# Designs tried in a protein design run: designed miniproteins, single chains, continued (3). Part 87

Each design is a single chain, and the fold is of that chain. pLDDT is the mean over its residues in the fold that is shown.

## One batch from the design tools (miniprotein)

Design m11201
Fold by ESMFold2-Fast:
Structure m11201 (fold): chain A 76 residues (1-76)
Amino acid sequence: SALEEARRLLEEAARALEAGDAERAKRLVQEAIEKSRNYPLITEGAQAALEALEAGDAERAIRLLRSTAKFLDMVL
């Protein structure tokens, strides 16, 4: 499902950020936003992570990505 794909993309984005690949992480988060567009709570979490990433706060972005992915895992 689109939500299962969004969860996987958010987890992959967090791993990319931990590896120092902010550009890849940004692409993965944007794809997750598209997959979750009909689910406002998920879209808001992914957008908050993207904002943190664009502000240069990788640590906050990783936490937001993981918390949003965990929330998805709980509701899937």
Scores: mean pLDDT 85

Design m11202
Fold by ESMFold2-Fast:
Structure m11202 (fold): chain A 62 residues (1-62)
Amino acid sequence: LVGSVAVAKHDVPKMGPNSLALSKGDKVRILDVVDDDLVLAQSLSTGETGLVPKRYLEIIEK
């Protein structure tokens, strides 16, 4: 998972101060696995980093 590229399955709103907002189809790099449901990711379109629930992401190749 860490280092993988993933795509947002749905629009993800800003849910908290450390969360990452995404639009459906946005690609992110997974930087770390925080817990069973959350990853730390960086948006490839904006460069922003933040927490994203794993369930909203589909892992893809670069």
Scores: mean pLDDT 78

Design m11203
Fold by ESMFold2-Fast:
Structure m11203 (fold): chain A 62 residues (1-62)
Amino acid sequence: NFLESLSPDQLVAYLRGEIEHLRREGAPQEIIDLFEEALRLAEQGDMKGAIELYEKAVELLN
């Protein structure tokens, strides 16, 4: 998994970029909220929880 290869700082930066992209593309607020929660988990050092929530949010976009 690509995300599992990232450092904590890299995962935080990646998630911030994804959130900005989703906001510019007009994604539903409930999806953005899930990505923001994943970012919060990553900032707290819960890398596994952040990745699992990110994967769930991506599935909801498809």
Scores: mean pLDDT 83

Design m11204
Fold by ESMFold2-Fast:
Structure m11204 (fold): chain A 63 residues (1-63)
Amino acid sequence: SLLEQARKSLEAAEKALKEGDYAAALAGAHEAVILARQSGDEELLARAEKVLKEARKGLGLAP
């Protein structure tokens, strides 16, 4: 399902963020945001947006 795909992408992105792999975290968070928006899961969307912001900050990009 889209929800399970969003959750898996988010969990992979969160793991990458913890490991300092900001590029992988950004890619995974972007995918999770798209899937969460399509599924309508507000909690997954909020979590994905948080990872995306943190990954962008880790790369020296605007928040």
Scores: mean pLDDT 83

Design m11205
Fold by ESMFold2-Fast:
Structure m11205 (fold): chain A 60 residues (1-60)
Amino acid sequence: MGILAEVVEDYEAKKEDELTLKKGDVVEIKEVVDEYYVKAKLLKTGKEGLVPRRILKEIE
């Protein structure tokens, strides 16, 4: 399993490869793409996509 992270603010996908997320959603980080984005899986839907790193907080 990758690292789990909580979404700390709502985010709407700007491109087809991005995820739309709501504050309080939990994602599994699969891959760090760059300094701004990770590839993550939204656990409640199973959908994967790009997520801005700034909206995520790692779960302890």
Scores: mean pLDDT 82

Design m11206
Fold by ESMFold2-Fast:
Structure m11206 (fold): chain A 56 residues (1-56)
Amino acid sequence: MEKLKEMLEILKDPESLEAEIVLGMLNIELSIRGEPGAATTEDARAILEEEIRKLE
């Protein structure tokens, strides 16, 4: 839960290097699960927001 919130905060600033790292990490996880990757930081944010909602 905590980690997902941190990733979401980072993705709010798509110009940061940290946002690129988070997007890459998320796409690796999605690939392992056999799910389609997030093409943009907006897509990645939507995925993380949904995961956070499921946990709360």
Scores: mean pLDDT 75

Design m11207
Fold by ESMFold2-Fast:
Structure m11207 (fold): chain A 60 residues (1-60)
Amino acid sequence: SEAERRAEEFEARARAAIPEIDAFFESLGRPPLSEEERETMVATARNGGRESAAQRAAAA
């Protein structure tokens, strides 16, 4: 479905961003994202992707 396709796209972008966020935190002397925080970010991104698909469907 379009919703699942967008969820996968947003998940991929979130996962790609994690190393950059970890590197940024390390540069500030802060600990990297925990496994739980990474899972939460991915889940949030997937939900955002589904919402994006719903908005496009409503606008079309």
Scores: mean pLDDT 80

Design m11208
Fold by ESMFold2-Fast:
Structure m11208 (fold): chain A 106 residues (1-106)
Amino acid sequence: MREELEKKREELRKKRIELLEEALKAKFQGNMEEAKKKSIEALELAIEEIRLEMELNGETPMKREILRELEAALEALKKGNLKEASKHASRYVGLRLLEIGDELDK
Protein backbone atom coordinates (compact mmCIF):
# COMPACT_ATOMS: atom_id res chain seq x y z
CA MET A 1 0.00 0.00 0.00
CA ARG A 2 1.27 3.51 -0.89
CA GLU A 3 0.80 4.76 2.70
CA GLU A 4 3.31 2.15 3.99
CA LEU A 5 6.02 3.34 1.57
CA GLU A 6 5.29 7.00 2.40
CA LYS A 7 5.61 6.18 6.14
CA LYS A 8 8.94 4.40 5.48
CA ARG A 9 10.16 7.49 3.54
CA GLU A 10 9.23 9.77 6.49
CA GLU A 11 11.02 7.43 8.95
CA LEU A 12 14.15 7.50 6.73
CA ARG A 13 14.01 11.33 6.65
CA LYS A 14 13.74 11.55 10.46
CA LYS A 15 16.68 9.14 10.95
CA ARG A 16 18.77 11.09 8.39
CA ILE A 17 18.15 14.38 10.28
CA GLU A 18 19.12 12.66 13.58
CA LEU A 19 22.37 11.37 12.03
CA LEU A 20 23.22 14.82 10.62
CA GLU A 21 22.70 16.39 14.07
CA GLU A 22 24.97 13.71 15.61
CA ALA A 23 27.60 14.35 12.89
CA LEU A 24 27.58 18.12 13.62
CA LYS A 25 27.88 17.46 17.38
CA ALA A 26 30.85 15.11 16.79
CA LYS A 27 32.53 17.73 14.55
CA PHE A 28 32.16 20.45 17.23
CA GLN A 29 33.65 18.01 19.78
CA GLY A 30 36.68 17.48 17.46
CA ASN A 31 35.73 13.86 16.71
CA MET A 32 36.19 13.95 12.92
CA GLU A 33 36.07 10.13 12.55
CA GLU A 34 32.63 9.98 14.23
CA ALA A 35 31.44 13.01 12.21
CA LYS A 36 32.52 11.27 8.96
CA LYS A 37 30.87 7.98 10.00
CA LYS A 38 27.53 9.65 10.85
CA SER A 39 27.65 11.75 7.64
CA ILE A 40 28.22 8.57 5.56
CA GLU A 41 25.21 6.91 7.26
CA ALA A 42 23.06 10.02 6.61
CA LEU A 43 24.01 10.06 2.89
CA GLU A 44 23.19 6.33 2.59
CA LEU A 45 19.71 7.04 4.03
CA ALA A 46 19.27 10.00 1.62
CA ILE A 47 20.06 7.64 -1.31
CA GLU A 48 17.49 5.12 0.01
CA GLU A 49 14.90 7.94 0.33
CA ILE A 50 15.39 8.97 -3.35
CA ARG A 51 15.14 5.33 -4.47
CA LEU A 52 11.85 4.97 -2.54
CA GLU A 53 10.54 8.18 -4.17
CA MET A 54 11.40 6.71 -7.60
CA GLU A 55 9.49 3.53 -6.69
CA LEU A 56 6.47 5.56 -5.46
CA ASN A 57 6.29 8.26 -8.16
CA GLY A 58 8.43 6.87 -10.99
CA GLU A 59 11.93 7.67 -12.22
CA THR A 60 12.48 11.17 -13.66
CA PRO A 61 15.61 12.83 -15.13
CA MET A 62 15.76 15.13 -12.08
CA LYS A 63 15.57 12.25 -9.58
CA ARG A 64 18.29 10.38 -11.51
CA GLU A 65 20.51 13.51 -11.29
CA ILE A 66 19.74 13.89 -7.54
CA LEU A 67 20.72 10.23 -7.02
CA ARG A 68 24.00 10.70 -8.97
CA GLU A 69 24.95 13.75 -6.86
CA LEU A 70 24.22 11.85 -3.61
CA GLU A 71 26.25 8.82 -4.76
CA ALA A 72 29.14 11.12 -5.77
CA ALA A 73 29.00 12.89 -2.37
CA LEU A 74 29.06 9.51 -0.57
CA GLU A 75 32.05 8.26 -2.62
CA ALA A 76 33.98 11.51 -2.03
CA LEU A 77 33.26 11.42 1.72
CA LYS A 78 34.37 7.76 1.99
CA LYS A 79 37.66 8.78 0.28
CA GLY A 80 38.09 11.72 2.73
CA ASN A 81 37.63 14.36 0.01
CA LEU A 82 35.53 16.80 2.06
CA LYS A 83 35.62 19.61 -0.55
CA GLU A 84 34.30 17.33 -3.31
CA ALA A 85 31.68 15.82 -0.95
CA SER A 86 30.48 19.34 0.00
CA LYS A 87 30.25 20.34 -3.70
CA HIS A 88 28.04 17.34 -4.53
CA ALA A 89 25.92 17.81 -1.37
CA SER A 90 25.31 21.47 -2.35
CA ARG A 91 24.21 20.38 -5.85
CA TYR A 92 21.85 17.84 -4.29
CA VAL A 93 20.25 20.58 -2.12
CA GLY A 94 19.92 22.86 -5.18
CA LEU A 95 18.23 20.11 -7.23
CA ARG A 96 15.79 19.40 -4.38
CA LEU A 97 14.86 23.10 -4.14
CA LEU A 98 14.21 23.18 -7.92
CA GLU A 99 12.00 20.06 -7.60
CA ILE A 100 9.96 21.73 -4.79
CA GLY A 101 9.63 24.94 -6.84
CA ASP A 102 8.32 23.01 -9.86
CA GLU A 103 5.71 21.25 -7.67
CA LEU A 104 4.56 24.58 -6.09
CA ASP A 105 3.96 26.12 -9.56
CA LYS A 106 1.14 23.57 -10.09
Scores: mean pLDDT 80

Design m11209
Fold by ESMFold2-Fast:
Structure m11209 (fold): chain A 61 residues (1-61)
Amino acid sequence: SREELLEEVKRIIEEELAKGKSVQEAVKRAYEYLISKGLSDEEAEEIVLEAYLLVEEQRAR
């Protein structure tokens, strides 16, 4: 489902950032993952942006 993809993308972004990767590298990795799952460019971009904003909100304290 879209919700399952969103949670997986959030996890990918969090793991990449935890490894010391840049935001650009984390977002690119998450995008490539969704494209590999058969999503369109538009759908992949929407999910990655939503996931990134949620991760940023959780980290902003």
Scores: mean pLDDT 84

Design m11210
Fold by ESMFold2-Fast:
Structure m11210 (fold): chain A 76 residues (1-76)
Amino acid sequence: DADRVAELLEEAERHIAEAKRALAEGDFGAAQDHLRKAQAALSEVEGLIKEGKATPEQKERLARLAEEAARLQAEL
């Protein structure tokens, strides 16, 4: 379901933004919690993509968000 993929990508993007904010404030615990939630949402999107339930644009968005999450994880 493309709507579910869109919702999960929005959730991951929100959590990545919140993790970056927490990291900027020195709250490593909150940053790590938000990053974990973002990674969970991205993992669910990956499962839906394997089922053929995503557009090429959604696959590109997943790749970008996964890279952002990986860079953020490296800073923690």
Scores: mean pLDDT 85

Design m11211
Fold by ESMFold2-Fast:
Structure m11211 (fold): chain A 58 residues (1-58)
Amino acid sequence: MDKFKKLISEILGVSPVNEDDDLLELGANREKLLKLNQKLQDELGISLPSSIFRSLRF
């Protein structure tokens, strides 16, 4: 999933990204996950579970 990895790297500001990397471990905050979720929905038609947003604090 090259587009998926690229979107994660771009939005979280990390590279390289592995398929087994956790978004929270990559330093994602709620704002970045919201941007990632919107991009994933627009480009790939997938969304992140709402539980991820509940685990984050700014």
Scores: mean pLDDT 62

Design m11212
Fold by ESMFold2-Fast:
Structure m11212 (fold): chain A 51 residues (1-51)
Amino acid sequence: SVEELARQLVDAALRGDFAAGERLVEQARQQGVDPLELKQAINKVASERAN
């Protein structure tokens, strides 16, 4: 799901795992995920993690 990909991307970013981030972005592309939808999901997860 887009939300799961966004969560994993935020988690990878927080731990500085750039390799995992690259793999997750590629997975989103292969799954035909809309970039805007992914960005919105990332913003939502990041907001939740900040609290």
Scores: mean pLDDT 80

Design m11213
Fold by ESMFold2-Fast:
Structure m11213 (fold): chain A 110 residues (1-110)
Amino acid sequence: EEIKKFVEEYAKKLTELAQRLRDLAERSPHPEAAEVARQGADILTAAAEILKNLDKIPLEVAARMLESMADALEQLARTARELGHPEIAKALEEGANVLRDAAEYLRKAA
């Protein structure tokens, strides 16, 4: 039940951040920045799906997947900053932090 509450809370946060990145992509006049934002949104959406399927995945494996996804979001955030889009970078960095927090929780629960 505590894991279910955790999943609902973190999946919601990831879905909301993914939508924010999709909105930023739609408003961006720069194709490269829009692509970075869409890639980040896709990663966050996939991470929310992992959390919803924790009954099918060992918690340690799920934690490792989320950490790898956080690393990818941090790389995309650096690219967004280099392209002059700090708002996209900030959303990607927020996503990476949520994924690292989720991974830590799963490691402690395993």
Scores: mean pLDDT 88

Design m11214
Fold by ESMFold2-Fast:
Structure m11214 (fold): chain A 78 residues (1-78)
Amino acid sequence: VERVAAALAATFPDELSPAEAREAAERWVATLRAQGLSEEEAERLALLALRAAAASGAERERLEAEALALAEEARARL
């Protein structure tokens, strides 16, 4: 959760206070875990999504594809 909270605060510094970033990170990780992901998988997916949001061009496409593959792999185990 701490890594996702830090990444959220860094990505949206004008929109999220540290406390709001922490709450958003906890909700996001909890939502992904409710969908069958482990805590580690949920954190990885959230971090990939945030990195993709901050990236552009080919790097964004690569990160989005990696996030999608991780989500599909987790879904296939259900």
Scores: mean pLDDT 74

Design m11215
Fold by ESMFold2-Fast:
Structure m11215 (fold): chain A 68 residues (1-68)
Amino acid sequence: SVRDVFEAAQRWLTEHADSLSEVELLEFLIETYREARRLALEAGDEETARGLEEQIESLERSLREARE
């Protein structure tokens, strides 16, 4: 489920976040949100999928700035 994806991501970040660069953190978050969005769409949860898409777009803008 979408919740399971975020719970797994939160556990991984708790163990690894201190060793990640800003770029690596943003790339991980984008992949996590993209997986969650795919699952939401497969479940027919259009509202959750839209919210996740907005977060992905925000993270992609942050990643572009971090790579400048």
Scores: mean pLDDT 85

Design m11216
Fold by ESMFold2-Fast:
Structure m11216 (fold): chain A 90 residues (1-90)
Amino acid sequence: SAAKLEELRKRLRELTLRIIGLKIRLIGLDIDLELLKKKGAPQAEIDAVEAERAEVEAEIERLELEREALEAEIAGDLEKARELRAKAAA
């Protein structure tokens, strides 16, 4: 129904904005890492930012799979949507 498609599109928009926000955060972390390395910061401080970057990258990957699942569901490909959601949950 049109109402179901509108709800899926709303969820897709919200998820896309969340992914964009996390990608902006990654850019900030990349800048921080370059500055820390340039200044010769302690390895522990560099490692902490690299760990946070890895966590943000993993969250982006999970959310991108969820976004692809929503796009598949909107297109009527329920099998692909299920497979992508299972992969995101792993």
Scores: mean pLDDT 89

Design m11217
Fold by ESMFold2-Fast:
Structure m11217 (fold): chain A 87 residues (1-87)
Amino acid sequence: SDAALVAALAPLEEATAGRPLVEQGLALADFLASLGLDEAAALLREAADHARAAEEARAAGDEEAAREHAKRAQEAAAEAGRVLRAA
């Protein structure tokens, strides 16, 4: 169940507390991959890649590219959540 999955992830969440959100997401992806949840792990890595691209675009002053990458990051993260709920 979702509640059981959240409880299983609590020690990892505590261990990554205070890290940037992208690093927290990548740590979660590595943990999920170690459990054989490869599809959810891949989607979280895709979300992290788009989040980094959004930050780079903002730093370059490309607000349109930043918004597009941020949207794709949110969509990939939402899909990872759906895959985890279906598991």
Scores: mean pLDDT 75

Design m11218
Fold by ESMFold2-Fast:
Structure m11218 (fold): chain A 60 residues (1-60)
Amino acid sequence: MKQQVLDAFNELTLKMAEKELEERRRGAQRLAEISDFLKKTGNYQEALERLKELLEELDK
């Protein structure tokens, strides 16, 4: 589970590099919120789901 979360963060970082500055800032904010959520709760499953949702949004 932890490795899947790390892999998702890496994929999101790469996709963000392809976006316009505003989209990158919004994505970075969402990533920070997910990271903070994970640190506070330790809920890797929920964090992974949030990361996947953000990845899907960026693929649009």
Scores: mean pLDDT 77

Design m11219
Fold by ESMFold2-Fast:
Structure m11219 (fold): chain A 129 residues (1-129)
Amino acid sequence: MRVTGLLLVEVTPEDLEAVNEAIAEGAKEIAEELKTEYGAEVRFVVALATGGDQEAAERLSERMRELTGENVVAGSFPTLEDARAFVKLAEKALEGDLIVVAEGGPSVESVRRAMKELGEKAKEKLAAA
């Protein structure tokens, strides 16, 4: 069984490094729990509202893949509106997956709460299936 976690994050350039590490750490915890408890694969799709800093999105994708071993796509968008539009399109494109969505930022604490919410929603959907 496969779960797709869609994450939308508003982030400032000053907090970008800390936010990226919080996302990567949360993704690792979610991937380990879902694999251990449910035998489930996880795919992460991350939309960063960072003014279009694509290098930051690429570094996040690499870090998440290193920590989780899972399929990860991260993109950077100029506005929060563009990032939300992308998440809505991704929900439609990922037909057949159990899809969970969370929004976080601009604080690192908000991002950590979003990652916990994403993991809790994924577990709830897997327990109901």
Scores: mean pLDDT 78

Design m11221
Fold by ESMFold2-Fast:
Structure m11221 (fold): chain A 68 residues (1-68)
Amino acid sequence: SMEELLRIAREAVEEVARAGPSTAQIDPVLAAILPPEVRAFIVRRGRELGLGPSEIAEALNRTAERVK
């Protein structure tokens, strides 16, 4: 469900925020399996928490890996 996907996404973003700086890049294969709404949520929430592009990429990758 969308609610479950958003829960997983929120947890991944919060984990990345606690872990600190990342050098991750978006995996296009993993990113493709996430609905646009989930990707948009991760980007918005990541920016609200002060995360940079690499940390947002890590959150996207972690979310995709958990839902596949």
Scores: mean pLDDT 84

Design m11222
Fold by ESMFold2-Fast:
Structure m11222 (fold): chain A 117 residues (1-117)
Amino acid sequence: MIELTESGGGTYPEGGSATLTGKVTGDYENVEVFGWLASIEGKGLQGIATISADGKEVSYAKRVEGRFTISIDRAKKTAYLNMSNLKKEDTGLYYFFAVDGKTGLGSLGKGVEVKVV
């Protein structure tokens, strides 16, 4: 079973930077895709970024492209969302997720709040 731990939530200044971390415990080797979703006021739940487990395939929501980068550290079983040039519209509850490549089932973290002031 995939277990997810999230960190990096907090209050950040507009124009500043934040790093969200998602750590996987349990069945990491079965993960096909990692990513981040956000619940954002006025926009609902939306995809932010995804990365394949081999790091070869990466996607971003258009509004964060060029400002956010997603990466993985397999040795640490950790995925990172580096957020730069933060805008007030980036304020939301961010969820780390992982998808099991054998079953197609997703696991979702509990969420971390990011507030831009």
Scores: mean pLDDT 82

Design m11223
Fold by ESMFold2-Fast:
Structure m11223 (fold): chain A 99 residues (1-99)
Amino acid sequence: MEAAEAARAAALAGTDAASGAAAGAAAGAAGGGGEGAAEAGRGAAEAAAEGAADGAAGAGAAAAGAAAARGAETAKAAAEGTAGAIAGIGAAFQAGVAG
């Protein structure tokens, strides 16, 4: 049960980081298109870092090490996802306009 709770804590930290990253990317895209994307990426990175830190701090002592490690991996995945989302927005817009 503790292993499942540690995994859930890491997943929650990752979900908070990912939702922050997505919200930042969306706001940037809406506000400035390509030019807003860089600012959105910055905001997303800050949200991802805060989510990972909060998740690690909230973990119980027995699960803290495992949760922190998974939180770090999830934060990295969220940051990579944000970069991919920014690139995808440009590609999808181009495809939508062209076809």
Scores: mean pLDDT 55

Design m11224
Fold by ESMFold2-Fast:
Structure m11224 (fold): chain A 66 residues (1-66)
Amino acid sequence: MEIEKLKEEYEKLSKEVQEAADRLTAHAGASPEEIARLAAEMGDLVKKRQEALKKYNELLEKHHHH
């Protein structure tokens, strides 16, 4: 079911965001350029996670109204 797949995608993206945060923490002593790159990667994952959550909520609402 599409809802289950979107929930799985959201959970996968949430794990990827956590891993990106862990990488930022592990590289706290890195160059400012490397920190900026890692932060940008994390930001992109956060945006994808938000989009997945929006789609998940839209499908939940459609099932409620349908």
Scores: mean pLDDT 78

Design m11225
Fold by ESMFold2-Fast:
Structure m11225 (fold): chain A 56 residues (1-56)
Amino acid sequence: SEVEKLAKELVAYFNPEDADNPVVIKIAVKELKKVMEEKGLSLEEALELIKAGKLK
């Protein structure tokens, strides 16, 4: 799915060693969906927000 694809990109961005780890990808999918629901953002906007927020 599109969410899983972007979740893999998110994992590769922060933890490239876990990019193919299904447990870590599943956690990233949940985080993306949570941000989308709580902030009313698109999948792409949620990805960008998480990337920006994790830079510290």
Scores: mean pLDDT 76

Design m11226
Fold by ESMFold2-Fast:
Structure m11226 (fold): chain A 56 residues (1-56)
Amino acid sequence: SYGAEAAAEGAAAGAKGTAEGARIAQDHMVGALSSGDVEAARRAAEASRAAAKASG
């Protein structure tokens, strides 16, 4: 789906959206590495990629 306030907020923030996505992804990856939660790390990576695509 358009998602789509998520996409609209990303578009409105542009580069800020990308940076914020990276920050959130890093927090999730740190947590996942601590607990060995590979699935959480994978989801964080997908969210970061989606934020970059929405801003580009």
Scores: mean pLDDT 60

Design m11228
Fold by ESMFold2-Fast:
Structure m11228 (fold): chain A 58 residues (1-58)
Amino acid sequence: MIARAVAPVPQTSPEELALRPGDVVEVLEELSDEWWLVRSLRTGRTGIVPKSALEELS
């Protein structure tokens, strides 16, 4: 599944991925109702992000 960041996401821990609004990510795993494991298509980096910051595109 592909999603886009609709809000800025800070990296506050090593497990998290920092995103800018408009960043496109591949969703690898839905770990919980609040946190998704994603890969940034721009940087290739992987980390967890809050689901609320993402909009599903596919």
Scores: mean pLDDT 82

Design m11229
Fold by ESMFold2-Fast:
Structure m11229 (fold): chain A 114 residues (1-114)
Amino acid sequence: EEEVKKNPNNAEAWYRLGLEYLDSGDYEKAKEYFEKAIKIYGENAPPEVYYRLGVAYLKLGDYEKAVEAFEKAIEKGGPSNTLALELAVEAYRKLGDEERAAELQKTIDEINKS
């Protein structure tokens, strides 16, 4: 928190603070700090920030926002981490988007067969 107070335009510092609160279970603060990081990064926001934001939304039960964040992460580079894809599948199923959930599950199954 002291680092972001000194450097409020440092997107990386906001992202790291978001990770700290995500790890501690403070999902509302994690969400706010990831949103702050994305706002500062703009179009250059890394896909991992969107995945972590999606995780925070999923934990808060905001499945529509979780899906938006996961779609942005996939669009910007996709995850190589199957855990991030598995959480996206959960969010799509919570929204009743079984087609998108099935597409991502097929991708996970193909990765796991390798």
Scores: mean pLDDT 79

Design m11230
Fold by ESMFold2-Fast:
Structure m11230 (fold): chain A 66 residues (1-66)
Amino acid sequence: MTLADAERAVAATPDPPAEALSALEQAREHYELASKYAQAGDVEGAQRHLAEAQEHAERALALLAA
């Protein structure tokens, strides 16, 4: 899962850039929303938030690789 990879990468970085931390926070919030939508039976809403969470997690990883 891209979120777990981003969380591990941030944790392994002693002084991560603020932009990477912000992107990780946005990824977490969208994953939480995806879970809530899935529990409510809104599969389409869950898929949209999951996609956004993955995009933000990938951005966090890219910022750490720079």
Scores: mean pLDDT 83

Design m11231
Fold by ESMFold2-Fast:
Structure m11231 (fold): chain A 66 residues (1-66)
Amino acid sequence: MEYRLTLSGSVEAQVGIVLRLIGEPNAEIERIGENEYLLRLSGSPEAQEALVAELRADPNVTLTEL
C-alpha cells in the first residue's frame, strides 16, 4: 500500500518518526516536500495494518491512502 505521510510537531518528533520508518525492512520512505513523504509498505497485511495503526496513533502524523 502507498500513503502520503505529513509530519507536524517538533523537529525531534519528526526525526524520530523518520528514523522509525527507515529502520523498517518492509517500509520505503521518500521525501516529497518539507514535511511530506511518500510511504510504501510491503510484507504481510497484518504487519502493514499494525504499522499504520502505530503511525495513526501519533498526533504528529497524518496518513492519506493513495
Scores: mean pLDDT 83

Design m11232
Fold by ESMFold2-Fast:
Structure m11232 (fold): chain A 103 residues (1-103)
Amino acid sequence: MLTELGRRMVLAAIEGAINKRLEEGFREIERLAEEAKREARERGLPESVLRQIESLELVAKALGELIAANPQDPALIEGVAALLRALGVPEEEIEALVARLKA
């Protein structure tokens, strides 16, 4: 759950930053967080899971802002690619996002 949620939130942040629609990306991250919190509460999961969801939301939003503020930064693009690989994003999707970040 949390790894897949983190992957979806990070991708929403990157898409928002690339498309110059960071607010739209943030709304999607917020929607994902609220759905995840609802599921966690319905399943009776501990408060630590809710805190982890909130942490993922904050990190994803911060990443989106960082990308938007530092367009085409080579070190940031490499860092984003490494993060996406760690989150299990397919290499072909990473290559497509990196190409868009460099454009």
Scores: mean pLDDT 85

Design m11233
Fold by ESMFold2-Fast:
Structure m11233 (fold): chain A 56 residues (1-56)
Amino acid sequence: MAPLTEEQKLTIVKIANEALKEGLTPEEVRQRLLEAGIPEEVADRVSKAVADQLAI
């Protein structure tokens, strides 16, 4: 597996933080990550983490 770039890592953090602040859906988070060029495996993991937070 190729490592994520520093820019991609920062993008993940920004999207995750905005999801928690704005109440973005897990699907919206996943879509934004994919559009930013984040691998689908990583995008799925991040979106699931957001879903777990929203399910509580």
Scores: mean pLDDT 75

Design m11234
Fold by ESMFold2-Fast:
Structure m11234 (fold): chain A 62 residues (1-62)
Amino acid sequence: SSLAEQARADLEKAEELLAQGKGAAASTANYHARLLAEEAGDEELKEKAERALQEGIAASNA
């Protein structure tokens, strides 16, 4: 799949992990999604991944 498709798949995986209370694992998936979105040049997807990453980190530190 394309880099943007991979980034979307990683975001979906991160949402599932976060729903399971696995904030650290979700943050890793969101970080990977951000890198793929950057390579794809998809600014919206990158911003979405960065927001999700921040939320995952906050959940892990709560």
Scores: mean pLDDT 79

Design m11235
Fold by ESMFold2-Fast:
Structure m11235 (fold): chain A 120 residues (1-120)
Amino acid sequence: SEKKKEAEKYLEKGLEYFGKKDYKSAIEYYEKAIELDPSLSAEAYFNIGQAYYELKDYESAIKYYEKAIAKDPKNIDAYINAGQAYYELGDKEKAIEYYKKALAIDPNNEAAKRNIELIK
């Protein structure tokens, strides 16, 4: 549909602004993509989380990674990135919890294993 094509263009525009380190504009375009096509919400919420992480707004980053996980519970990167954001907030226990959730999905995930090792 035309709305789906426009939503996909907004995701692309968000990624373009993210690449330019304009994280606020990236978030605005990701939000527009979700409004036009809610089926893109898993990907767009994950990307919004990454943009907030780069802005060092770790609480908002966690909120959007959790929204991404609610839409796609197998998104291993969302668990890892939520764990990293909890670590940046000084919540090592929550960081380890989220890395362990990633390992429950993929026991061989090297990023989750390494991040747990660095905290312990």
Scores: mean pLDDT 92

Design m11236
Fold by ESMFold2-Fast:
Structure m11236 (fold): chain A 85 residues (1-85)
Amino acid sequence: MEELKKALEYAEKAIEAAKKGDLEKAKEYAVKAIEYARKANVSEETRIEIESTLSLAIMALSLGDTKAAIKALEKAKELVEEALK
């Protein structure tokens, strides 16, 4: 569960950075969240859903769509929190 807790930590940092308008830092944190989610001991379905949602957030950040990015990051955070239960 250590890797999944780190994925949550980085997802939270990505949301905070995106809300501050630091899209580059938000993207860096979202990439770190994916790296830890990949290492996490969760079902393949849960892993794919978390990774796909974080990838969508990274795409939105790259396009400068802050609103879409924050929504995707918040969904990814929720998915990681559910996987930690």
Scores: mean pLDDT 86

Design m11237
Fold by ESMFold2-Fast:
Structure m11237 (fold): chain A 77 residues (1-77)
Amino acid sequence: SLEDVLALMDRLYEETVERLRREKDPKRARLLAEVTIGVLRIMLGVMSLVLSPEDVERLRAHVEEIERALEEEVRAH
């Protein structure tokens, strides 16, 4: 379901933020964030094949929110 995918994305975000806070190298922190964003965008692409257009737009907005949050975490690093 959409809710399960959103929950999985949130868990990935939380794990990534925890790793970012422990990472001492700002360049590695940025790479970790960029890789995580790439994975989320792949998940969006795959889920677009099975979700309704309305749910795809909700998922896209959620990915964009996580992307902005990760960018802020990297900037604060």
Scores: mean pLDDT 87

